Designed miniproteins, single chains, continued (2). Designs and how they scored, part 4

Each design is a single chain, and the fold is of that chain. pLDDT is the mean over its residues in the fold that is shown.

## One batch from the design tools (miniprotein)

Design m4112
Fold by ESMFold2-Fast:
Structure m4112 (fold): chain A 59 residues (1-59)
Amino acid sequence: LPEEGRKRAEWIRKNRDKLTKEQAKEILLEGMEENVRLLGDTPEQRKALEEFKKILEEE
């Protein structure tokens, strides 16, 4: 839902200093997946999300 996506993004922003790398990755990926759905689930957004997931896994 749009409201849930915003709350997740705000929580990540406010709690960046309190997150472990693993926790930050999980929450960030969930937020990005919600944003892709909320912003129309375009092929470009899907591709960007998948590329971002690969980058996070390589780190």
Scores: mean pLDDT 68

Design m4113
Fold by ESMFold2-Fast:
Structure m4113 (fold): chain A 80 residues (1-80)
Amino acid sequence: EEIKKYEEEIKKDPNNAEAYFNLGVAYLKRGDVEKAIEAFEKAYELDPDSKIGKAARIMAELLRAGDVEGALKVAELYKQ
């Protein structure tokens, strides 16, 4: 349900880095690590200099290294 919401936001604005970041977090909560990485890498590509883009890059790198707990901690820091 959350995933469909963010997919719809992306269809309306394909350059919405925040929607891709939120999609990545939703996939991570579901345990879809590979899809989470893809979404975070896309968020970084769309807005690399933003806080969201920088957070997305860190989360993608942590997930590629197998550090799911570290990625979740980064998500909590950028939620506040």
Scores: mean pLDDT 84

Design m4114
Fold by ESMFold2-Fast:
Structure m4114 (fold): chain A 74 residues (1-74)
Amino acid sequence: MSEEEKKLKEEIEKLIKELKKLIEENDIPENLKEELEKLIKEFEEEPEDLKKLLLELEILKGVIDLYLAVKKVT
């Protein structure tokens, strides 16, 4: 593996752990849980585009953060 691929895999693993913790600690909709499960499966199946997977995980985190923010004001 290249050094860049190692860093991307480490960042992906960190995001997955963070997202799992957010889901465990908060009442998150089932559809967002299913999206995380799909991305985890993609990671386990050794995706060719790690940068795309990292971006998709960052987008999912943004969606979850937004959902939690809206829940606080609604």
Scores: mean pLDDT 80

Design m4116
Fold by ESMFold2-Fast:
Structure m4116 (fold): chain A 64 residues (1-64)
Amino acid sequence: SMEAERLLEEAEEALREGDLETAERLVKQANYLAKRAAALGDTERAQRLGERAQRLEKEIKEKK
């Protein structure tokens, strides 16, 4: 359940360290879990995860 949140925390850390490839991979994994949460009816959590992942994905693209 908290795996997606952990992946996003790791992605934020990788982004801070300049490891854009690791950050991108972790965000992709978190997005997958967010979509699964939505499919299971956890729409509030899925939305929070998706918004955080989208923000990180944009920042990663801007820093490439």
Scores: mean pLDDT 83

Design m4117
Fold by ESMFold2-Fast:
Structure m4117 (fold): chain A 98 residues (1-98)
Amino acid sequence: MSPKELAERARELLDQAVEAIAAGDTEAAVAALEELAETARELAKADPRVKSLADALARQAEELAAGLRAGSLSRLEAEEQMSFMQMQLTLIEKELEK
């Protein structure tokens, strides 16, 4: 996949995680976040311009998935973390448009 296609897949996966949390489907949210982390790692390898942002996104997705699986995060905390991840992905998308 191209860096742009990887960023598009990451956006789809983050949107899936957001929808799953809103629906109370923790298993679906964790699955989407784990795929997001893998996609972000591939994106970090594909384009050096977004490496730091993509590596950070991958770590945040992994940490959020772990917290949700452990039941240690409130819905509000999960939503706040996903909002931050949405901002990071927007910065990645903007950098890839150059």
Scores: mean pLDDT 87

Design m4118
Fold by ESMFold2-Fast:
Structure m4118 (fold): chain A 97 residues (1-97)
Amino acid sequence: SAAVAALLEEAIRAEVAANGGAFDARGVADRILERLAERPELRPAFRALLGDEAAFAALLRAAAARVGVTLSRQQIGTVYTLLDVDLGLELIEKALE
């Protein structure tokens, strides 16, 4: 989704700007989640993307490249894990309501 790609790019740009040019996986994950909270219509497409780790990794890497950042496999894996855990917890919490 072009909208999901734009969301990832803006989250990375905002975090890198706030963190003096450095990439922080927790900060990027938090900014992605904040943007998804404001754009709930993107959540189904984003969950589908998280179901394909390779597709997520490729999209995140491409978004980072547009910001001028090269991500390591560890940085990509950390963002993926944080988003998968956080969105999984939201689903469990909603099921318990």
Scores: mean pLDDT 81

Design m4119
Fold by ESMFold2-Fast:
Structure m4119 (fold): chain A 82 residues (1-82)
Amino acid sequence: LTLPEEMSLADLITKLKATGRDIAVAAGATPDEAENLAKEAAKLHEAVTLVPIYENGKLVGYAVAVPNEDFTEVEVHIVKLT
C-alpha cells in the first residue's frame, strides 16, 4: 500500500474510521463485514491499518494489519468481499 504524499497514516486511519463502513459497503462488503471492520478499527485506535486487496483490477477484500504495542510483530486478518 502506497499512501498519498499529502496524507499521513494517522489521517488515513481517522478517515477510514469515520467512513470505513460506508466505503466497505460501497465496495460490496456485507453490512456485517463492514460493521466488523469499523469495530476492529475503533477498538485498535490508530494502531490498525486497512489495506485494500485487488485482483484483476477489482476490489476483492481488505487486509487488516494490526501491530502489537511494541511494533515488533504485525497480525494480518483477511476480510474477503463476496
Scores: mean pLDDT 54

Design m4120
Fold by ESMFold2-Fast:
Structure m4120 (fold): chain A 97 residues (1-97)
Amino acid sequence: VEAAKEVAKRSLEQTVTVLIELFPELKEQFEALLKDAKARIDAAQSVEEIKAVVDETVDEMIKLVEENVKDKEKALLAMVLLRGARLQTLRELAKLE
């Protein structure tokens, strides 16, 4: 479970770094989501719970972009990147089950 926690936290940290570069105006919101996600991951007792936190956190990030980014083309590109990053992270976590 510890290896899965490290993978999930690292993946979310990398995702948030990219999102802050794209949307510096949403930095505080992305950092708050990351902090909450890390706490939930640290409390998780199974790889399944860690996967749920990753999935839910990425959904919240997508919502923030969709609701707050006025440039719809930039928002769509970010949402594609978020979905791709989530898929890659979940595949990596599946190997640790």
Scores: mean pLDDT 85

Design m4121
Fold by ESMFold2-Fast:
Structure m4121 (fold): chain A 77 residues (1-77)
Amino acid sequence: MLAELDAEAKAAYEAGDYEKALELSLQRLLLAGKQAGVGEEVQELVDKALEAYKAGDYETAQRYLEEAVRLVREAVA
């Protein structure tokens, strides 16, 4: 379930394994998007978030991830 991926991502983050925490969080978003029928749109938002994060623009990265989460929620609702 998505909740299991959330718990694992949080545990990795608390352990200082930020790469693993990010990977698990992105896997959760992509899986949820695919199941909701918006997998391609979620993939594009995730890619944009990663590019912003690499550039040090953490606010923009967070906005793209929040948009991806909202897109999945609206598609499921």
Scores: mean pLDDT 75

Design m4122
Fold by ESMFold2-Fast:
Structure m4122 (fold): chain A 64 residues (1-64)
Amino acid sequence: MTPEEREVRRQTMDLMSQFHDALRAGDWEAARKQVERLEELARRHPDNRFVQGATESARAILEE
């Protein structure tokens, strides 16, 4: 894993943690904002499968 891929993975994990914290609190606005941040990160790294998968997963949870 390159240093850049490692940093994207760390940022993705931090955003996913904040997303799940918002869901546990019932804060749908905060959860939506974290998905928007994940989508922004995924858009910048289209070949990074980890951020792509995390973003898709978080979006699917919000659509339920």
Scores: mean pLDDT 83

Design m4123
Fold by ESMFold2-Fast:
Structure m4123 (fold): chain A 88 residues (1-88)
Amino acid sequence: MVRREEAWFETPEEALAAALELLERRGMTYVVGTDVADGTTLIYGLSPEGVPVLIRISYVPEEGKTRLTITTADPGEEILLPEVPLPA
C-alpha cells in the first residue's frame, strides 16, 4: 500500500537538509529534481529493501513555512504522481 507522511519546516533549506540526512542515514539511493516554476523540490529514493520513496518539498507563503511530504510504496509498487525521472 502507498503511505503518505507530512512534516513542516521553517525554510526549504531546512526541509531539504532533513530529507537528505534521512536518506543518507538509511543508505537509500536517491535523485533530486527541482521544478523552478513552482519552487518544488522532488526527491526519488529507493531503500535497500527496494521500497520506493518520493519526497516533495514545497514552500507555502500563506503559512510562511515549508511543507515536506514523504510517500512510500511497498516493494514492487510504483509511486504514480508526481513522477521523477531517473537521470542518466
Scores: mean pLDDT 69

Design m4124
Fold by ESMFold2-Fast:
Structure m4124 (fold): chain A 68 residues (1-68)
Amino acid sequence: GALDILLDLKNEFESDPNLTATLVGNDTLVISGNLSPEKLIAITLRVLGDHPDLSVSVSGDTLTISAK
């Protein structure tokens, strides 16, 4: 289910010491950290390519991934 995907992504991002990943409720993952805009865009495209049923938004240095 979408929650399982979000938990897997949370564990992946938590392995990077420059990133903080926070699960909000059971349907939203918020990722923040000191990432370049290019790296944030690359991560966004990769996540959407692997999980097209997820929504991704970028605001500043914050990435929000939500289940549809």
Scores: mean pLDDT 77

Design m4125
Fold by ESMFold2-Fast:
Structure m4125 (fold): chain A 55 residues (1-55)
Amino acid sequence: DVPARVAAYNAARDAAEQAMRELGEKLGLSPEEIEKLVQEARDAVDRAFVDADAA
């Protein structure tokens, strides 16, 4: 179901962002480095959902 898929995508993106911020804080990274990790995590989630929708 498209609504369930959208909810899962939003949850995955939110979880990835939170995990990267927590990891960055634990590692003592700068806000700029944390933002790069967050962007990379978002791109990875976006890619995974696009690839799954194509399959």
Scores: mean pLDDT 78

Design m4126
Fold by ESMFold2-Fast:
Structure m4126 (fold): chain A 60 residues (1-60)
Amino acid sequence: SLQEEIKKMAQEIARLISTIKDPEKAMRYNEKVSEALQIPDLQKRKEKLEEIKRELEEDK
């Protein structure tokens, strides 16, 4: 389900954030995730989380 996909993606994003050495950078990503999780539309929520995950993977 879309909800299960969102949950798995949020868990993977949390894992990626935990690898960030800069605490300020980690805080900014946590804020982005919190904002994304507040989006009522599940499809838009998923798309925003996919964007955040891409940024995390590119930004190391």
Scores: mean pLDDT 83

Design m4127
Fold by ESMFold2-Fast:
Structure m4127 (fold): chain A 80 residues (1-80)
Amino acid sequence: DKEKATKLAKEAAERALAEAEKALASDLSKEKQIEILEKAIKELEELKEALEKKGLLTEEAKKALEEAIKKLEEKKKELE
């Protein structure tokens, strides 16, 4: 179901960004913040690939995941 897949992708993207913002606002070490960002990026990339292989990667889902991945990568670069 493409509708359910799109909703899952959007929710995953929103959750990943929210967790990243929380981690970056915390007293966690720079190393731990980078680790959280790397895990979030990997999970979103894996979800994108899984949806694409199943033919469920809608344009809306793709945009949500790619925008979230880009924002997380940018935040990671700022920490490095």
Scores: mean pLDDT 85

Design m4128
Fold by ESMFold2-Fast:
Structure m4128 (fold): chain A 58 residues (1-58)
Amino acid sequence: MDEEIADRIVEAAVLAAKEFGYTPEEAARMARHAGKVLGLPDELIERTAERVAEEVAK
């Protein structure tokens, strides 16, 4: 369940970054905010933000 929410955050944040030209750091910040709002554990929030930064940096 939490992992599926994290996967959706990654998809949405990467898409937004590509559309609006956000940096990996900006996209990761958006992912942290989304994870916090959705109630994900802090450890999973940081891993999700890291995944977003890596995908955007490609």
Scores: mean pLDDT 82

Design m4129
Fold by ESMFold2-Fast:
Structure m4129 (fold): chain A 56 residues (1-56)
Amino acid sequence: MKMIEKLREAAKKYPEEKELLDRLIDNLERAIEENDKKALEISKKNAELLLETLEE
């Protein structure tokens, strides 16, 4: 999943944010495993917002 790869790369660039990024990865993986489309959509939006904050 491309979003999870982006979060893993962000954790390498911003090690101080690693714990938060790891939690977002866990939330995305759990939503995929449980086939929870609403949780997946929410987690993707949260991940995109965090990545935007780190890039800006």
Scores: mean pLDDT 79

Design m4130
Fold by ESMFold2-Fast:
Structure m4130 (fold): chain A 66 residues (1-66)
Amino acid sequence: DEELLEEFKKRLDEIMERYEKGEISGEEALGRVGELVAEVRPKLSPEARQKLMKLLSDFQDKMLSL
């Protein structure tokens, strides 16, 4: 679970960096995040899913603060 969450966070950070650089639109960034969540969420325990939701919340908060 922790390895999957670490990889998820790393991929979220990569999506954010591309968005901040103007390489992708906000719509594209959200689409990529949604796809990533759909891939990872079913593979996680219920406890790890709560951690994934926290990482997603932190990502969205950061995007809104830009």
Scores: mean pLDDT 80

Design m4132
Fold by ESMFold2-Fast:
Structure m4132 (fold): chain A 58 residues (1-58)
Amino acid sequence: MLARAVATVPKTSEEDLELRPGDVVEVLEEVSETMVLARSLATGEEGLVPKSYLEPLP
């Protein structure tokens, strides 16, 4: 599933994925009710992102 960041996602730990508004990610896995594992299409980096920062793309 593709999703777009709706706000800046800061890198607060090594497992976090840093995103800027408008960045497109591939959601790889739901790790909890509030967090996903995603890959940035711009950088190829993988990390954890809060679901509330992502908007699903069609």
Scores: mean pLDDT 81

Design m4133
Fold by ESMFold2-Fast:
Structure m4133 (fold): chain A 93 residues (1-93)
Amino acid sequence: KEEVLKLLKEIGKELSELANKSTDFDAQVLLALGIIAVSVSILALENGEDPETVIKDAIKLFERLAEKAREMGHTDIAELLEKYVKKLKEMLK
């Protein structure tokens, strides 16, 4: 639980830092959706949801968002999300 919470907070921080540096409207929307996904996942964990379920849901959301980012040419956002999907998957082992 604590490790998952720490990782989710790290993801939120990285997405927020990218959002502050971006001037692209599409990039800002993608990053905002990612930050919302992180916030919802943290809220679910704090409210006693099963950590494995929260991780699996977060993986699905970030994978879809990464795919959309790649379609739109935002490879930096896609790569960041893919990196964290890999870390989240490792936590399920």
Scores: mean pLDDT 83

Design m4134
Fold by ESMFold2-Fast:
Structure m4134 (fold): chain A 73 residues (1-73)
Amino acid sequence: MSKEEVDRLVDRLAELAKEDPEVARAFGTMLIALALRSGQADEAIHLAKRLAEKGVISPEEAQRLIDEAEAAK
């Protein structure tokens, strides 16, 4: 997944979060998990940071996922 693709997905999830924040959070978390499972740790870190920046996931949840991704490198 490219940086542009990640940014586009984050923008769509941020838009969804205005209507359904719990659904947006679930999709965001699932995308991070899929990136980690695919060996794309750097993409998972970037996705977690962007989702927290947009308020889709909490900063604490993002940091936990980033720490997990860093450990997977």
Scores: mean pLDDT 80

Design m4135
Fold by ESMFold2-Fast:
Structure m4135 (fold): chain A 82 residues (1-82)
Amino acid sequence: MSQLLQQIQQALQEIEENLKKAREAYKQGNLEEARKYLDKSIEVLEKLGAPQELIDEIRNSPSLEEQLKKIEEALQLLLKKL
């Protein structure tokens, strides 16, 4: 049980760090780098078993800023279940 909880916490931290890097790149106008870190965050969310509806909502968002916001909301929901 403790090992699984540690793995989940590490994955959540990885999403948070990737989101921070994505926002930093976005602020600098580096859209390719921002997208790279955004995609990594989505991949970790999928591996954590986030609902398909949530993943689809993030992927179908019309802007990078909106996608970043949706991933942040998903991270907060997962943290509340922990």
Scores: mean pLDDT 79

Design m4136
Fold by ESMFold2-Fast:
Structure m4136 (fold): chain A 61 residues (1-61)
Amino acid sequence: MSKSELFEEIVRLAEEAQRTLSPEQRAEVARLAQEGIDALNAGDLETAERLRREMRRLVEE
């Protein structure tokens, strides 16, 4: 995935979490999203991809 594709997917998963998950789960996904964005800004694509996969698991199971 490119950096922009990873960013778009992280944002999409965070938005889906706001619609479907409990407040506690939404807070966890928001934390993972922020860490993923921070990793992308640092150029750490491997960490960003790992965090995106964790978010996907929480949102989509």
Scores: mean pLDDT 81

Design m4137
Fold by ESMFold2-Fast:
Structure m4137 (fold): chain A 97 residues (1-97)
Amino acid sequence: MAAEEAERAAREGGREAAERGAAGDAEGALEAGARGGLEALRAVPEENAAGGAGAAIAAIGAGVGAALYARRGDTEAAREAGLAGGESAARAARAGG
């Protein structure tokens, strides 16, 4: 179902952002979050656009958070930010239908 695809894309984006951030790759973390957000937005039908937008915003947030911590050299916080943001994005996608 579209919501399950959006949820998976958002969670995978956050997880990849967490892995990139933990490796100290701030730009890679940001790109992973942005890609996950775009995939989640595309997976949600237009009638559920609010859920897709919420998922995209949360996934981008995951990437930004992971990137900021990675840039500071806090690789553990970068991993946690990416994972937490990915789960938040997955919840937003699920709430949208």
Scores: mean pLDDT 78

Design m4138
Fold by ESMFold2-Fast:
Structure m4138 (fold): chain A 75 residues (1-75)
Amino acid sequence: SMKGREHVQLAVDYVEKGEEALKKGDGKQAMEFGSLAVRHGLLAMDEGNVTEGTGAALRGIGVGTEAGLKFGVKP
């Protein structure tokens, strides 16, 4: 589905932005982008893009977890 593909692309983009925020030491932005990646990954799964949506959501969780552990930020 095109909607599912758009959600996959948004989730991946948010993961990349979150990883960049982690490199810059911006834990708050990293947590926000990780959370958005999870949201769009789940929306992609709902649209039938289960494998890519799951992958993007897990990467978003990884970004958020690293932000929480390194910078003490909470979702």
Scores: mean pLDDT 87

Design m4139
Fold by ESMFold2-Fast:
Structure m4139 (fold): chain A 71 residues (1-71)
Amino acid sequence: MLDELRELIRRGASRSEVERLVSKLKSEKELEEGLKLVEEILATTPDPRQRETAKLMKKLIKKKLEELKKK
């Protein structure tokens, strides 16, 4: 799963692809691991396309984590 997240960011994947992959994350642990990976990429990559995809992915993961914590 984390390798799939990394690949989507690397190629600057579309919004629909990012949404589809994030929807497959089932557990709080998977979401937190994905968030950590995305934050590490954002801290290290200067590529604008990769940063845009990573920011979108971070937003979607955070939203899903917040929903899980409220339930």
Scores: mean pLDDT 80

Design m4140
Fold by ESMFold2-Fast:
Formats: sequence, C-alpha cells, structure tokens
Structure m4140 (fold): chain A 55 residues (1-55)
Amino acid sequence: SLSLSELIEKVNKLSPENKKKAAEEVQKILKEKGEATPENLRKALEEALKKLGVL
C-alpha cells in the first residue's frame, strides 16, 4: 500500500481536470467510509487514483 504522502505526490502530478476528478471521487468515497480520518483519506485517494488509471 502507498502512504498518504506518496498518494498526494501522485495527485500533484495529475492534470487540473484529473485533479478535479480525483477530488470528486474522494468526496464520494469518504461519504461511504464515514469520518475523514487520515486512513480513510488515504484509502479514498488510493481508490480514486485506481479508478483514474494512475495506479
């Protein structure tokens, strides 16, 4: 598994359009997982980036 810092680095390398898509997907996943803890944010980012084909 990638750390939260490594996932943030991958997000920073995305185009502005894909950054927006990643943010929208993270919001959807966080609603499903409940509280926005660092671990839930990490899991949401990992899932969002996989859906975008970055991971």
Scores: mean pLDDT 80

Design m4141
Fold by ESMFold2-Fast:
Structure m4141 (fold): chain A 68 residues (1-68)
Amino acid sequence: DDAADAARAGAAAGAAETLAGARTSGYQMHVEGKNAGKEAAAEYGLKAARAKTVEEAQRWGQLAHDAA
């Protein structure tokens, strides 16, 4: 099914773009950490930037946001 194949290819490309975006957002929290929790935010932001999956990147990015 060409539509199903195209949808899977699009989902894979979208997942890669989402991961790159999540990594960038997590890293941004590291760069802009200005609160008392900025050290923890910096560590979590770097982990988000190095994440291998969207879920990992989102988890670390959320922790960076919460720590900041």
Scores: mean pLDDT 64

Design m4142
Fold by ESMFold2-Fast:
Structure m4142 (fold): chain A 58 residues (1-58)
Amino acid sequence: GPEEAARRAAEAGAAGARAGGPDSAKSYLNTAQMGALDAGADEEQARRAAEEAGRAGK
């Protein structure tokens, strides 16, 4: 569903950013959040997914 798609997009973005370093993490996290919104998640759902993915890295 949209919520799960949003979460996966955020996790993929954050994982790639973690491999690239802290500065990349910020850019990918923002992109992942936008991707989550495009996947049909609400703003709050997208933010939570992005934060969870980012928290796993830092």
Scores: mean pLDDT 65

Design m4143
Fold by ESMFold2-Fast:
Structure m4143 (fold): chain A 56 residues (1-56)
Amino acid sequence: AREEFLKAARELGRALREHPEQLPTVAPYLQKAGDAVAAGDFEKAAKYFREALSKL
């Protein structure tokens, strides 16, 4: 839900501040998460953010 999305977004933001060179690696997941948010699917958006985190 939205709470899971916000937690995942905060964690990803922190990880990217520590490893900004990894932005190209997570960019496809950020795009998919953005598409999910536009569709109102915060659970799917959180899933994509968690997948991005797994690449860092």
Scores: mean pLDDT 79

Design m4145
Fold by ESMFold2-Fast:
Structure m4145 (fold): chain A 81 residues (1-81)
Amino acid sequence: MYIEGVERGIEELKQMLSQVPKDSELAKELEELIKELEKLKEKLLAEEGEPSEETLKELEEIDKRLRELGDKLREYLEKQK
């Protein structure tokens, strides 16, 4: 469940990254969040899919950041028209 959610988040971020210029600030933020999600996936695998309170907190923080980046992407795309 949690691993599947993290993998879905990574794929969504990669799709967002494909929509922005490679040298943009938004691209850097997206790449950083992808790396954080990949590290979180590694932690979840080490915990046999049963996340600790700390890992659950990290999941909540990453979910918030994913929503914030989605909003930034939407604003960016609107300004590029």
Scores: mean pLDDT 76

Design m4146
Fold by ESMFold2-Fast:
Structure m4146 (fold): chain A 63 residues (1-63)
Amino acid sequence: DLAGVLLNLAGLYGKQGDDEKATELVKESYKLGASKEQLLGLGKGLEKMGAKKAGEVARKLGE
């Protein structure tokens, strides 16, 4: 699942502090069919890691 791969990459970039790249990957994963459940879960993780923008975008897309 390509969407799942992009979500994993978003998490990695978020952990590395690259909030802009994490946000791009979240949006691309959504376009490729990432589930609302996957986006909500990742959004919580990204916020905990300090990737605030990516986490907020993921949660909004997952709602």
Scores: mean pLDDT 84

Design m4147
Fold by ESMFold2-Fast:
Structure m4147 (fold): chain A 85 residues (1-85)
Amino acid sequence: MIKELERKAVSLIAAAAILIAGAQIPYASREEREADLRAARELLREAEELVRELERAGAPKEVVEELREEIERLERRLEEVEREL
């Protein structure tokens, strides 16, 4: 169970990172960029929920902290990209 939740959280974080990177392409349409950033935000929210479930399930502190740091890093990047739009 814990390992499955961890894999799911990592997958959502990776998907969000890809969407944020795509939204940085300067010749992509504004609508496509906004849609990608909105999708990335939802994925990061779901990942945060899974990290809380991992913590409640007794996952190692190191795993929980690493996932939270990555989510925070991507959230900051998402805000930077939104400011560029």
Scores: mean pLDDT 82

Design m4148
Fold by ESMFold2-Fast:
Structure m4148 (fold): chain A 67 residues (1-67)
Amino acid sequence: APVLDATGKTTLDEYIAEAEKVAQSPEELEALRATARLLYFQDQGNVEEADAAHRRAVEALERWRAA
């Protein structure tokens, strides 16, 4: 089963699955998913994808705050 561990060896799907369990609204789910993608790509060292994910996370968090 997917699991989050203390060493950060979590797949993108595992981050998204945890977000889906705790989200209370579509806006919160989008914000959590965007943040999960950012953390995943930062952990992988993929600078290009991490930069894109950071922009998406900021936009999603702003939408959640506005909702």
Scores: mean pLDDT 70

Design m4149
Fold by ESMFold2-Fast:
Structure m4149 (fold): chain A 67 residues (1-67)
Amino acid sequence: SEEIEKLKEKIEKLKKEVEELKKKLAELKKGTDREGALKYTAESIRLVGLELEIEILEKKLEKLEKE
C-alpha cells in the first residue's frame, strides 16, 4: 500500500529529526550561559512535540497494517 509506505517514510524522517534534536540538546546542556538554557528549553518543547507526532503516526500505521 502506497499509504503505508508514505507513513513509514514520514515516521523515519521524524525519527531522524528527533535523533538530531537529541544531539543538539546534549550539546546545549553542556553550556552554562543563559542563551543556551533558553535554546535548550525551546528545543526540549519541540522534541516532545515530535515524539507525540511519531506516536500518533505509528498508531495510524498499526491500524492500517492490521486491515
Scores: mean pLDDT 82

